# Ledger of designs, part 21: designed miniproteins, single chains

Each design is a single chain, and the fold is of that chain. pLDDT is the mean over its residues in the fold that is shown.

## One batch from the design tools (miniprotein)

Design m699
Fold by ESMFold2-Fast:
Structure m699 (fold): chain A 62 residues (1-62)
Amino acid sequence: SREDILEATRAYLEKDYEKAAELLGTSPEELKAANWSREEILRLTAKELGLSVEEVERLIRG
């Protein structure tokens, strides 16, 4: 869901790979290997949700 993707993105940025992996249905090892920067994960989340990077940033902060 949208909420799960946003929560997973927040967890990833906090380096909580266990929580992010659980929400996304993947492994912490896979997420660590992806090695996304803050900009990369925000762009991917924005594309997935049909939002702008600025909108994703606001939703993660709130």
Scores: mean pLDDT 84

Design m700
Fold by ESMFold2-Fast:
Structure m700 (fold): chain A 86 residues (1-86)
Amino acid sequence: DAAERQAKYDLATQQYKALMDKLKAAAQASTSSAEITKLTQQMKDLARQLGITKKQILGVSDAEAQAFVDKKNAEIDAWGAELIAE
């Protein structure tokens, strides 16, 4: 039912946050713009996977899933650019 689907998606979101925090910590510890760029690409790959999971579990439209991924990608790009500019 809807509650079971939401609980599964919440678990996926918790796993996503844990993996994102690990990648962010690695990027913040890096002195290489190339390594930071590689790590931000891995973060985008996680966002894409969460978008697929959201579609599969919650049954959202392709457009809604894509908008979710696009928003996450923009946030990741902005974060990575700020970190490199330091």
Scores: mean pLDDT 86

Design m701
Fold by ESMFold2-Fast:
Structure m701 (fold): chain A 81 residues (1-81)
Amino acid sequence: LEERIEKLEKLKEELEKDVEQAKKDLEEAKKLVKKTKNAPKKKRQEALLKYIAAKLMYSTLPSILERVKEKLEELKKKLEE
């Protein structure tokens, strides 16, 4: 049980870093979309693809992090029993 808690703690730390990175990627993608507003179609499409990918990651990763946190709390409670 304790080994499982340690693995989830490590996964939580990695996901927290991934969430922060996804937030930075999203801000950069938003800036890129603005910078390419009057650029050729191909550059605008590349900027939009980056934005969509970054938005998807930032919307998905926090939910995964919350689930890991919930499981970690459940396991910690079981360890106290």
Scores: mean pLDDT 81

Design m702
Fold by ESMFold2-Fast:
Structure m702 (fold): chain A 100 residues (1-100)
Amino acid sequence: MEEAEKGAEKGKEGAESGDPEKAAKGAVEAAKGAGLASKNGEGKEAAEAASRAAEAAKEAAKAATKSGGDSKNIGKASGGAVGAGGSAWYAARKAGVKAK
């Protein structure tokens, strides 16, 4: 949880300061944090953290692109966040986390 949120904040800070490398690194850290939450058996928290991490990574990647960031790093950060979000969501759902 905290790792995913910290990574998301780092990505936002990098985007605001015009540092595409920092924004991309923050996005990757947010994705990793979501994966750790899933591994800890925090099904509901993992799904929420993964969703927030994916959104933060997407925003950081877009901000980095506008700042003239490296497209390879932007694509990797965005893809990693989406992948982590999907995996965490699926794992959380299999663990019995349901809205119904």
Scores: mean pLDDT 59

Design m703
Fold by ESMFold2-Fast:
Structure m703 (fold): chain A 96 residues (1-96)
Amino acid sequence: MTEEIIAEVEERGREIVKRLDETAERAKSAAKNREMRTAYHAAVAGKEISEGTTRVSIRDIQRDGLGSAAKARQRMENMERAAEMLEKVVEELIKK
């Protein structure tokens, strides 16, 4: 059970980092305006935050067991939502 949640958090964290890397590359390639440069830096920072959040979530589950599972999932949901919002911003900026 704890192992399953750790595997879930690791996979979700990896997917978030991958999405943010892809978003950063799209922002870097698409335009040279200030907004696109800001989106690039936000994606890079988001990747570092996501990696840190994943590590903390795994540590909490290892320390506290299933009692930390809901909080870890909430953190993953928050990061997934942030990645989705940044993807939408970059898509909108590319259309300009």
Scores: mean pLDDT 83

Design m704
Fold by ESMFold2-Fast:
Formats: C-alpha cells, structure tokens, sequence
Structure m704 (fold): chain A 97 residues (1-97)
C-alpha cells in the first residue's frame, strides 16, 4: 500500500540517494502501469488521513493534502520530498475524476 511504501522510504538508508531515487521511480512506473490499483490505494490513503486527522467526510482535496503534509512533516528528507509531491499529484488527479 502507499502507506507501507511511505513508511519503507523512511526506513531505507538515506546515505544512498540512488536507492531512494530508484524506489521513487519504480513506484511511479508501477502507478502508471496499475492506474486502477493506484486509485484504490489513494482512496484508502484519503480514508486513513480523514480518520487520523478527524476530517469531515466533505473535506476538500486541499484540506486532505494539508493533513497529509502534517503527517509526514517530521519525516521529510530531500529524498522523500519528491515522493510526497508525487502522492500530492495523485491525490489531486483522483479528485478531478
């Protein structure tokens, strides 16, 4: 799941930027190849964010993105920032469908 992938990135060795970049690229390629599964995982992530942050059911995409940023804020490194931006892009794309 996306939650597990985000957690895994925080556990990976940050001293090797190439490993982090390859992981992000692999996820991006997987997401592009599996749009239906990606949409399902993003929907689950939205539900989890709403539950953890106690957001209303009618919360806007921007409120959900802000809550997501707050959840990952303490774990942000230069390498994980690119992955966080990819997730934010997917959240916005799903909201337009």
Amino acid sequence: SLEEEIEKLYEENPEDPEVSRLAIKAFEEWAKANPEKTAEQIKRLIESIKKVKKLPEDASVEEIIKAFEELVKEKLTPETKEFVELVKKLLRELAKE
Scores: mean pLDDT 68

Design m705
Fold by ESMFold2-Fast:
Structure m705 (fold): chain A 82 residues (1-82)
Amino acid sequence: LTLSAPASATTADTIIITGSAPGYAGQLVTISVDGVKVREVRIGSDGSFVTSIPAGSLAVGNHTITATVGGKSASKDITVTA
């Protein structure tokens, strides 16, 4: 499982989250921010996934984005600024 997200965003930005989970095609990956589930996205037939969250839905400061599927997890830290 891999996860890619920007290291920083402003509250006006849309955070694009991409990743790959080979062997989990057709399953749901759970996207969480600071341990709170925000999205479930279906993994494509090629093992890739993409989703987005509005940065304005997050408080200004540091957050951790986590992707989980099949007992696997990957995380990225992001800083949101005003």
Scores: mean pLDDT 78

Design m706
Fold by ESMFold2-Fast:
Structure m706 (fold): chain A 76 residues (1-76)
Amino acid sequence: ALNNLGNVYQLQGQLDEAESYYKQALAIYEKAGLDPSESLNNLGVVAQLKGNLAEAKDYFDRAGILALKRAVDKVL
């Protein structure tokens, strides 16, 4: 729901609202022990659209680490 709300705001060009919803989703997913990769990737895209390339890289790197961990877990 929160990631979907963020997606709606991002499509409307309301990047600050999109960022707020994605950050809320990230916090809830991390606290619940759920996979936050979607929220991290979405935050990376928002940061990139705002021109904050270093912040975008940090979000994408965090999502990539989780993707690698999931790939390793499937082999074990």
Scores: mean pLDDT 80

Design m707
Fold by ESMFold2-Fast:
Structure m707 (fold): chain A 62 residues (1-62)
Amino acid sequence: MKEGTKLVVERVREAVRAGKPMSDEEIREFARETGKKLGNSETSEAAYATRAMLERDRLLSE
Protein backbone atom coordinates (compact mmCIF):
# COMPACT_ATOMS: atom_id res chain seq x y z
CA MET A 1 0.00 0.00 0.00
CA LYS A 2 1.06 3.60 -0.50
CA GLU A 3 2.31 5.14 2.78
CA GLY A 4 -0.73 7.42 3.10
CA THR A 5 -3.19 4.57 2.52
CA LYS A 6 -1.38 2.39 5.08
CA LEU A 7 -1.45 5.14 7.74
CA VAL A 8 -5.17 5.89 7.32
CA VAL A 9 -6.19 2.20 7.10
CA GLU A 10 -4.15 1.32 10.22
CA ARG A 11 -5.71 4.22 12.19
CA VAL A 12 -9.19 2.99 11.20
CA ARG A 13 -8.32 -0.60 12.18
CA GLU A 14 -7.09 0.57 15.61
CA ALA A 15 -10.31 2.56 16.15
CA VAL A 16 -12.52 -0.44 15.27
CA ARG A 17 -10.50 -2.76 17.55
CA ALA A 18 -10.82 -0.21 20.39
CA GLY A 19 -14.62 -0.35 20.01
CA LYS A 20 -14.77 3.26 18.70
CA PRO A 21 -15.16 3.04 14.90
CA MET A 22 -14.39 6.26 13.02
CA SER A 23 -17.22 7.98 11.12
CA ASP A 24 -16.92 8.77 7.40
CA GLU A 25 -16.19 12.43 8.26
CA GLU A 26 -13.47 11.48 10.79
CA ILE A 27 -11.84 9.17 8.21
CA ARG A 28 -11.95 11.89 5.50
CA GLU A 29 -10.44 14.47 7.85
CA PHE A 30 -7.65 12.09 8.96
CA ALA A 31 -6.96 11.20 5.30
CA ARG A 32 -6.80 14.91 4.42
CA GLU A 33 -4.35 15.61 7.29
CA THR A 34 -2.24 12.58 6.27
CA GLY A 35 -2.15 13.68 2.63
CA LYS A 36 -1.11 17.22 3.59
CA LYS A 37 1.73 15.92 5.80
CA LEU A 38 2.95 13.70 2.93
CA GLY A 39 2.49 16.45 0.29
CA ASN A 40 -0.09 14.42 -1.63
CA SER A 41 -2.94 15.63 -3.85
CA GLU A 42 -6.64 15.78 -2.85
CA THR A 43 -7.19 12.80 -5.20
CA SER A 44 -4.74 10.74 -3.11
CA GLU A 45 -6.46 11.93 0.09
CA ALA A 46 -9.84 10.77 -1.28
CA ALA A 47 -8.34 7.38 -2.23
CA TYR A 48 -6.92 6.93 1.30
CA ALA A 49 -10.34 7.72 2.80
CA THR A 50 -12.22 5.37 0.44
CA ARG A 51 -9.86 2.45 1.13
CA ALA A 52 -10.04 3.06 4.89
CA MET A 53 -13.87 3.23 4.87
CA LEU A 54 -14.01 -0.12 3.01
CA GLU A 55 -11.66 -1.68 5.58
CA ARG A 56 -13.73 -0.29 8.49
CA ASP A 57 -16.94 -1.68 6.96
CA ARG A 58 -15.27 -5.08 6.35
CA LEU A 59 -14.12 -5.31 10.00
CA LEU A 60 -17.55 -4.25 11.33
CA SER A 61 -19.26 -6.97 9.22
CA GLU A 62 -17.04 -9.64 10.84
Scores: mean pLDDT 78

Design m708
Fold by ESMFold2-Fast:
Structure m708 (fold): chain A 77 residues (1-77)
Amino acid sequence: MKEVLKKALEELIKRAKENPNDKTIARQLTLIGEELLKLGDYEGALKAFKTAVEIDPNNEKARELQKKAESLLEEKK
């Protein structure tokens, strides 16, 4: 499960690089980030949300989830 989500994350980041203004990719990254966050992969989740915010900076949900993932990584130290 976690491996499959991380593979999907890598593919979406690659597509984001090819299509930097595609808000659909930003939404998909946000969804994968939420799943990774639920599975305790805070590093993967942060990477997903950060990339989603880079594509769509006005996405409040992705911005809030990015901050949440950053906070959880700090707690995990």
Scores: mean pLDDT 79

Design m709
Fold by ESMFold2-Fast:
Structure m709 (fold): chain A 61 residues (1-61)
Amino acid sequence: SEEQRNLEEAERRGQEAMERLKPAIDAFKEKKYEKGYEILTEVVGPESAEQALEGYKMLEK
């Protein structure tokens, strides 16, 4: 149905976004902040990447 197609499409897009962000999240979990920041900058831009990096540092404190 239309609803099922829309749901599958949304899930596909969500998966693509998560796939792009997964390496950055993994890098932050390993405390590889420079690598995580670089990947995030490419995906969401430098301002958002800087905010995310700062937030992650606060969580690790």
Scores: mean pLDDT 72

Design m710
Fold by ESMFold2-Fast:
Structure m710 (fold): chain A 67 residues (1-67)
Amino acid sequence: MPESLVAQAKAAEQEAKQAEAQGDLETALKRYEKAASLYATVLGAEHPDTVAAAERAKALAEKLGLP
């Protein structure tokens, strides 16, 4: 069934939270990046959901030692 981009973003965010809880920080990062991108496309870069997902991805990237 076709999903809205917001539904896809929420699914990616849930997958990110599950991966983070399991200690899979690389998967969590990829899922938060996907969620942030989808939220930005639909809701705009300044929307709280977009900002929250993007900030979480940034925090995970920094924790993983990525530049």
Scores: mean pLDDT 81

Design m711
Fold by ESMFold2-Fast:
Order: sequence, then C-alpha cells, then structure tokens
Structure m711 (fold): chain A 106 residues (1-106)
Amino acid sequence: DDAELAAARDEALRTAQELLEGVKKYDPSLVPKAEEILRLVEEARTADPVTAAKLLGQAVSLARDIAKEAEKQGKTELADFVKEAEGRLNEAADRIEGIAVRRLTE
C-alpha cells in the first residue's frame, strides 16, 4: 500500500526532526549524530522499501548511541526522549520492511 509506505516515511521524518530539535535544546555535543539520523531518514524517503528499512535501521542504531551517551552524562530526560524516538524509528522501519516483503512476494 503506497499510502501506508508514505505514512511510515513521514512518521520517520517527523521523528528525526523532533529528535534533532530536542538534542539541540539539551546537548549540542550530540547534534552531529542527530543530524546524521535526519540525513539517513531523508535518504530513506526516496529509497526503495528494502533500502529504506536498512537506512532506518542505521538511524535506530545512532539514536541508541545518543541515548547511551545521555544516560552516561546523567541526562535522564534526554535519554528517555531519545529512547522514545528510537522506538518510533524502529516501528517505522518494521512497517516499511513488511511492505517490502509483501511487494516481493506478489
């Protein structure tokens, strides 16, 4: 479903944008990693579903790194915020992967 794919991509982009703004507010030193997440998600928007799922998987991994660094610094509010973003990115990746599998088995 093209509408389902578009919705998953839009959710991932919104999540990456919100994550970047939150990181800018709480810890500027983590902004380069948050910007890399946004770049991966923007690239995923024009990629085929298989490639998009892979790029979002990389974004999830980077979000996890940010959450771990925030926890290490005692920034629990930032860590929790980033973990929520990680979960939303992972959900979007799973949705896109499901669409890719359905299209390949047609």
Scores: mean pLDDT 85

Design m712
Fold by ESMFold2-Fast:
Structure m712 (fold): chain A 88 residues (1-88)
Amino acid sequence: SRLEEVQKLLEEAKEELRRMVEEGVAPEEVLKFIKEFYEKLLGEKLPSAQAMDDAFNEKLTDEEKALLEAFAKEMEPLLAELQARTAA
């Protein structure tokens, strides 16, 4: 199902993000990966946060949005750790 495909893509992205953080990949590259992941998931370029929000509302079901919200919440501590590394 489409929901299962989205969940699989999110799990694959989560694994790659964890690997990148553990290997000390630059925060800019991690943010680029996240942007490219969302663009791939939605099938379009996302030039702004508004474009991303609009695409989510147009292309995703409530269940898929809930999965993405959970993914974003889970990734927030990893992004905070990366930002701390660049501030040092």
Scores: mean pLDDT 74

Design m713
Fold by ESMFold2-Fast:
Structure m713 (fold): chain A 74 residues (1-74)
Amino acid sequence: KLWVKVLDAVIKDGKVEILSEELVEMELEDALAAQRKLEAELKEAAEEAVNDPSKTVELKGVYTSAGTEEEVKA
């Protein structure tokens, strides 16, 4: 059992815009899998922003651990 943040976000002009967030209860292994997926998507979006900073990338239902605070940069 672990509480995680579920975010709807848009990456625009190399920045992350959070549209909504909520706390959801998940199993630890599911939370870790979701976190890994988020990290991979953010890394890819950051690479894309370097090549075309005017491009908009949408991410929906991304997960972040509620116990860990970290600044996200694209």
Scores: mean pLDDT 62

Design m714
Fold by ESMFold2-Fast:
Structure m714 (fold): chain A 80 residues (1-80)
Amino acid sequence: SKALELFAQAQAALAAGDLEAARRHFREAVLLELRERAPALADEVREAVAEGAVLAQVDGDYEAAEAITRPLLPELEAAL
């Protein structure tokens, strides 16, 4: 899976301290996964979920990630 490959690249970048590469690869991994599993989801919702994932996993900002993602969970669930 290309999404798993991008996720592995994001983890490697994070371990190396390359935060820009980690954010880029993690965002692309989430977007690709959502396009494959939730193709009916609006682009704006996919982008917001990806932003939340980057905030949580790269920046450790779980509060900001939850604030973005939580309101979108019903739409994400309906699209899956």
Scores: mean pLDDT 83

Design m715
Fold by ESMFold2-Fast:
Structure m715 (fold): chain A 113 residues (1-113)
Amino acid sequence: MEIKEKLRKIADELRRFAEKMRKHKGPLSLSDLDKAIDLIREGIRAVEELKKENPEYADELDKIIFELEVNEGMLGIFRGVAKLIGGLDESLKEQVVKIVEEAAEALEEAASL
């Protein structure tokens, strides 16, 4: 599979997951957060592979990797909160959705290089 195709696939999965989360009436589960975190981790690995093959874009791709790592870290914090309170309610759900959408945008940007 072409690395840029893999990046587009992961971005598309993140966007579909964000839309599914936004439409779901009820708290986000730990399994929902784990799925989003796993997709972002897969995305980070794919961007690192793209960077190795395209060293001329190393600085731009490093910025994207950093943004994805920040998003992964933020979702990790929300996962910790969800574990303590039994899930994330509607007031926190939109913040998670925004983080997932931002991760998808970062992967789409990497795929466009």
Scores: mean pLDDT 86

Design m716
Fold by ESMFold2-Fast:
Structure m716 (fold): chain A 69 residues (1-69)
Amino acid sequence: SDEERARIVEEYARQAIELEPEAADLIEKAAVALVLGDTELAEKYIEELRKAGFPKSAALLEEALKAVK
């Protein structure tokens, strides 16, 4: 369900922000894409997180993507 998807994504995004709060804006963009089911956009923002030096956030959101796929 959309509610279940949002709940899963929000939990991973919360963990990511706690670990790398400097990445909050980019984490939020990736999370919104995941909630909307936009896999391509989510993968783009996850890659931007990796390139920006936030590997822990990228890994958590990649796990979220796998969980909601």
Scores: mean pLDDT 88

Design m717
Fold by ESMFold2-Fast:
Structure m717 (fold): chain A 60 residues (1-60)
Amino acid sequence: NAYETILENYKKRLEEGVSLEEIKEDILKNPAFSEEDKQRIKNAKNVEEIAKIIYDKLVK
């Protein structure tokens, strides 16, 4: 399941001491994300929401 794989990767980064804000900053550096995608990432309150946004982008 692609969603579970994406979520597991972000949870691992949190366990390694990377903050939620640092994860967001890394994603926002990627020029492949639209301004709408970037706003969704900025508004995400946890890695579960981030993983869902990434999953939706990869499946389409």
Scores: mean pLDDT 81

Design m718
Fold by ESMFold2-Fast:
Structure m718 (fold): chain A 90 residues (1-90)
Amino acid sequence: MKAEEELRREVERRFRERLREALAKLLDDEEKREEALRLIEELLREGRPVEDIVRELREKFGREVGSEFRWLLLDREIELASGLEELKKK
């Protein structure tokens, strides 16, 4: 249980770091960057699927933001899935 929780925290930390970097590249306004970060974190906490999160981002911040974050969100899901798979082997 602790190893799984630690894995999830590490994946979320790396995701948050990459998310902040992508936001800085795509959005010039600091307030919009904070709003996008908050929205993504809220939707993830609600367990919303990647496509729903991408749709919300596209509607609010534009297509370019939605497309970039689709890859970041999918990469997060892959890291979680592969990490949990490795933990089951031990």
Scores: mean pLDDT 77

Design m719
Fold by ESMFold2-Fast:
Structure m719 (fold): chain A 82 residues (1-82)
Amino acid sequence: KLREEMAKMSPEENKKLAEELLKKGVKKLIYYEAYDEEEKKIIEKLLKEGVRIVEMFLESEEGERRVFIYYDEKDIRDAPAP
């Protein structure tokens, strides 16, 4: 499952995977960092509008940041396997 794989990867590996998926025909991928409660509300709104989210956590000097990649899940699922 893409979400679980990306959550286990480092931020750089996640970005590389996202770029590879775009090259393989994923039409839209939105990369967004969220770390406060107001941004969670924006994410919830986007989910209701049909955007799927891949959730991952980054560790930083200032604490944990949550990184969300928004995508059409159908487009990612239809991407060719390696």
Scores: mean pLDDT 51

Design m720
Fold by ESMFold2-Fast:
Structure m720 (fold): chain A 67 residues (1-67)
Amino acid sequence: LSEKEIKILEELYKNGKLSARELAKKTGLSVGTVNKHLRKLEKKGLIEKVFGEYALTDKGIELLKKV
């Protein structure tokens, strides 16, 4: 995982569910950069999309605890 991806996962862990816009505000990244990393994380099965918001999967929580 990149440092930016770890920051996204940490914010999801703290807040539960967040939109890409909320993640951008909390991480200091652009919405475009957040969306790029969210697609990659979703493809890896580390996050899931629920009604326009993103949340950690069990796999995402386990991986974050190891870093």
Scores: mean pLDDT 86

Design m721
Fold by ESMFold2-Fast:
Structure m721 (fold): chain A 76 residues (1-76)
Amino acid sequence: MKKELIDTIKKVAEEKGLKLTPAEIEKLADLFAKQNFTVEQVRKLLNSTPAGIALTKDLSEELKEFLLDLVDREIA
């Protein structure tokens, strides 16, 4: 599970041109794993708009902040 999440995060980051450190990928995978997110849900969230992320009720505050930071890096 954790390995599949790491691989999915790496692939989506590469597709979006996002430069994530190994530590950032591991932290993000750990946050998703704690909330029992599937690979499909992770892929969908990483491709979501800032509004979509903010409106996702079941995201932890730490995970929401991390995802919004990634979207900001994509736009900048």
Scores: mean pLDDT 73

Design m722
Fold by ESMFold2-Fast:
Formats: structure tokens, C-alpha cells, sequence
Structure m722 (fold): chain A 67 residues (1-67)
């Protein structure tokens, strides 16, 4: 759970798009809260907002949501 938060924060810092970074942070918070469905929805939003980089980040977020 703590590792999910730390990883989400690091991923957010990687993205140049501010809206995408906020979506990463929300995905991490949702995963920590045990709300996998919301975490996955935010991961999909990151993929939509940040193109190729967003799709890569979204894949990692989905893996974290399953943890």
C-alpha cells in the first residue's frame, strides 16, 4: 500500500501534462483506498491525455491497482 503511493507519486512527476499527472495521483489514492474500479478509470484517463507515454504509465497504474 505504501509502495503504491510512492510509485504513483514518482509516475506523476514523469508526466509533463498537468491533467495527466493529477489523474495518476487520483489513481494511486484510489488503489490505496481499495477502490480498484476507480483506480483503473483514472489509469484509462492518463492513457487518453498523454498519448504514448500515457499508455505506458497507464499499464503500470493498472498493475498497481491489481496489487
Amino acid sequence: ILDIYETAAALAATLADEAARRAVEEAGKSAISGNQERALAYAERVAELAGETGRRVAAVLKELADS
Scores: mean pLDDT 73

Design m723
Fold by ESMFold2-Fast:
Structure m723 (fold): chain A 88 residues (1-88)
Amino acid sequence: IDRTVRLLSQARDLLNSGSSNLSNARSSLSQAYTLGLSSGLPTTVISRTDDNRRALDRGVNGGGTLSDDQMSQLGQDVDQTRQQVLSY
């Protein structure tokens, strides 16, 4: 749980720092997702983490870039997921 929270915090910070860190943010989200599954986190938290990871995949692999607003929104969504993990 503590490590999942740390990975989600890293992903949030990387998303807030701009598009140069999309790959690193995606990596942190993927690690958080995997660790969340092994830690027995609620399905809703796991699903939200996967949704955020898939959104980043569109930016990294889909041939487009995410706007600053889209990255900021994803950072907020990741932080909400982090808060849910903390309250679990």
Scores: mean pLDDT 74

Design m724
Fold by ESMFold2-Fast:
Structure m724 (fold): chain A 72 residues (1-72)
Amino acid sequence: MKYSEEELDDEVRLALAEIYLAIAKMDLQRGNLDAARESLEKAREVADKLSPEQKARVDAGIAELEAQIDAA
């Protein structure tokens, strides 16, 4: 079946964004900077579909990890 991100509720979208952030953090810890960046981009795409409050939380996580990748 074809599922779009628009068919998910905000709770599932938030969980998905948090999973991408966790994957990015793990890849960063392993030195896989390219994989970490790809996961952050996916988290950002999901974040755009969240409420403004939830998006702000995810965006803060993305910014922190991007800064760590850029410093690596």
Scores: mean pLDDT 78

Design m725
Fold by ESMFold2-Fast:
Parts: sequence; structure tokens; C-alpha cells
Structure m725 (fold): chain A 94 residues (1-94)
Amino acid sequence: SLEEEIKKLLEEILRLAEELLKDDPAAVAQLRGMAERFLAALDAGDYETAARLAEDLAVLVHILMEERKAPEEKRKEILELIKRLGELLRQLLS
């Protein structure tokens, strides 16, 4: 299902982001907190809130990766996956 694709994509985003933030447990906790709120909104059928949280997740990833001076190619990879997540979520709103 589309929701299953969204959940799998979120798992991949978290896996890649956590690898880049592996020495920063506070940053990992912030990302996981945002992801938990996203999943709660998705499971509740609150797709508007889930879409907003996906946008907030992109901003948070950008800030955390910039502070960590993560390689640009790795940041782009994660942000493209988050963009894809938002696109799939917008399909649920259609």
C-alpha cells in the first residue's frame, strides 16, 4: 500500500540520518521524536499534519547535517528521500 511505502521510506531516511549522526545521541533523539509524531499522524489518518511534519523533518535534517558538516552528497540523498516521502503523502491527500 501507499502507507507501507511511506513507512519503508521513513525507515530508510532514519537509517541514513542516524549513520551521519551516530556520535550525537541528542540529534538522533530529535529525529526519532519527529518521526514518531509523523507516524502517529499517519496512523490517525491526519495526512495534513503528517505532511507538515514531513516538511519539518526536512528542515530539521538540513539544520543537523549543516551543524555536523555532513558531506553535501549525503545530505542531498537524505533530503531527496524526504521530498519523495512528501510526494507520496500528497498522493494520499488526493
Scores: mean pLDDT 82

Design m726
Fold by ESMFold2-Fast:
Structure m726 (fold): chain A 91 residues (1-91)
Amino acid sequence: SEIEDAIAGMRAAVADAATLAAALASPSPITAHMAMVFASLIGDPRHLPALRAALAHPDPAVARLAAEALLRIAEKAGDEALAAEARAALA
């Protein structure tokens, strides 16, 4: 169901990078989208490997949210290299 898929995505967003990556690779577009929306709001630096991989996601909405999440993490950390990577993905 849409509700169960959305809950799975939200749960992945508070989990480790591997769990988030699995949710983003889900065949359910609802699970992938909800996981990315909540991960982008949380901005957990532990998610950096999954967020970087998500820049290549086939859904452009998921890829854009991943770039926005990376930019927020970079700005909070003062990481200019990561901020440049995120801005290039948003252009």
Scores: mean pLDDT 85

Design m727
Fold by ESMFold2-Fast:
Structure m727 (fold): chain A 65 residues (1-65)
Amino acid sequence: MGLEELKEVAETIKKASGGAARVAELGERTLVIEVENVTEEQEAMMDIVIAVASSLGFKVEVRRV
C-alpha cells in the first residue's frame, strides 16, 4: 500500500513542479525529491502535497541541487 501511494505523491509533486522535480530516493514510506529549477508558485504547490503526505505518515524531503 504505502509504496504505491508514495509513487502517486511523487508524480503529483513532479506535475506541481512542471517537471522540475526528480525522485532521488523512493522507499516504503520515504520519498526524497531533487529540485533543480522551480518557480515560487510551483514550490508552494509542492509544499502542500508534501504536507498532506506527511499527515498520512510518509516522510517526504526536498533537496535543492
Scores: mean pLDDT 76

Design m728
Fold by ESMFold2-Fast:
Structure m728 (fold): chain A 72 residues (1-72)
Amino acid sequence: MASEAFTPEEREEALKAADEVHKQAIEYAKKGDIQTASNLAVAAALLYSLAGENEKAREVIKETDKLIKEAE
């Protein structure tokens, strides 16, 4: 169900989790693990979106896609 009851603390925790998952996505993309990198990038983007950071969500997908394309 749609929920909009995020506290500032929940938003901050979501951002920290998103940053850590984003870092892992980049690391796996650089290793050439495309499937894991893509899954982590999607997870990070969802966490950023839940935190209200839609620009960061878009940016993580864009950066990971670029690294995956360069690894191909």
Scores: mean pLDDT 78

Design m729
Fold by ESMFold2-Fast:
Structure m729 (fold): chain A 86 residues (1-86)
Amino acid sequence: EEAKRLADEAVKLAREGKYTQALNLIREAVERGLGEEVLAHLEKYAAEHPDDVRIWYLIAELYRLLGDEDKAKEWIEKAREVESRR
């Protein structure tokens, strides 16, 4: 419930171009112990909306905050590659 609301708000902020606010919500979620649950919701959203690369950067930051640098880098490179084709 709470993690889903945070994930939905982060998606909304990122889509509105308020990316710094979205990142602050991601950091708050990790500090509250909700990082893995928020990550699951963001990954589900990304799978359903493959053209929304803004969310992939949020997923990358969340993996980084959870200590998974390899996954964080994977999502960043994927996002950059899609952006470079536009």
Scores: mean pLDDT 82

Design m730
Fold by ESMFold2-Fast:
Structure m730 (fold): chain A 67 residues (1-67)
Amino acid sequence: MKESLQKALEGLKRHKDVVAANPELLRRAAEEVASVLEDEEQKKRILEAAETGDPEALAEEIERVLK
């Protein structure tokens, strides 16, 4: 689980400009992260962060989950 979250975070930061230009990529990344989470509230926050269209918002929420 944590490894999948770290990989998603690294991918998001590495491809920030591409992800910002492609909302579908951001949503797919959030769905992958949500699929490995057990907490429904965390899943909701990850998906809501993707709805903002801001890769930084999603990255911050993933970092909160990794604590």
Scores: mean pLDDT 75

Design m731
Fold by ESMFold2-Fast:
Structure m731 (fold): chain A 77 residues (1-77)
Amino acid sequence: SGLPVLEPGEPLSSYLERLRQLLKGSEIDHEELRGLLLAGARGEALAFIRSLRLDPNRPVEELLDEAIARARELDAA
């Protein structure tokens, strides 16, 4: 199976949740996470991903959970 990409009409939070499930139990660094997010997004979703601050002092899973929460707020607007 390939890496998840944002589907037409899919909420950003839905895409990020699919990515989180795929990465469950995987050890990836912040650069790898950023690369995966950028590869799967376009338009306003790409702008959102580019705005994410990936603090290297925090776990990737925690950063992804916060990105999902923020995306849910955006999806509700």
Scores: mean pLDDT 74

Design m732
Fold by ESMFold2-Fast:
Structure m732 (fold): chain A 68 residues (1-68)
Amino acid sequence: MVAEGIRRAHAGDLDYLREALNKEAEAAGIPPLDDEQVEAVVRASRVGYDDLLAQGRITPAQRDAWLA
């Protein structure tokens, strides 16, 4: 689901990714993601989750949920 959302976000459709990430966040007990956090996940496809974590743009819990 998240991988498909990232692919669609690169094509300009952020709504699918936002929905997919919010479902993952709910399953992991994390609050719903805002637009900035959704954009951070899109950038992770190019930068890497560890780099985003090091920059303080995502939490360790968010990184772990999105890698599962």
Scores: mean pLDDT 66

Design m733
Fold by ESMFold2-Fast:
Structure m733 (fold): chain A 85 residues (1-85)
Amino acid sequence: SLKERIEEVANGLYSLGAQLEGLVGPEVGRLAFEAADLLKNDPSKAKEALELMERAVEAAERASPRLGRRGRELREEAEKLANEI
């Protein structure tokens, strides 16, 4: 369901944010956490969530190719979800 897919992406972003917080810093982790919260709680902010995700993914790609790839996958799924909301 759409709700389950949103929850999966949000959980992935919380996990990515925790890893980025430890590797890069709390400000970068916060971008992923805020994006997750917007996707779960405020559908009108889906575009803002995608913008926050892009910034988090760019930081992830600079820090770790593996985290960057995971972040990119999460953003692609979130973009599909935003088009369905």
Scores: mean pLDDT 85

Design m734
Fold by ESMFold2-Fast:
Structure m734 (fold): chain A 71 residues (1-71)
Amino acid sequence: SLNNVAVGAVLAARRRSSLEQTNALADELAKLPEEEITPETIAELGRQLGMSEETVEAAKRAAEFALKGLE
């Protein structure tokens, strides 16, 4: 299952990217343990999947906001 950080990032990417790229990001995040689902890891996966820098930045910021909400 995806945690709230991963869900926020995937939703931000979905608005700015293809369905295939967004599904690939969700699948890769689902393979990771929760402690490895960080804004930095999300940004790196987005770049590896060929997402635009704007999409990567949006996904990273969504993850940062979700993490801040957990503090």
Scores: mean pLDDT 79

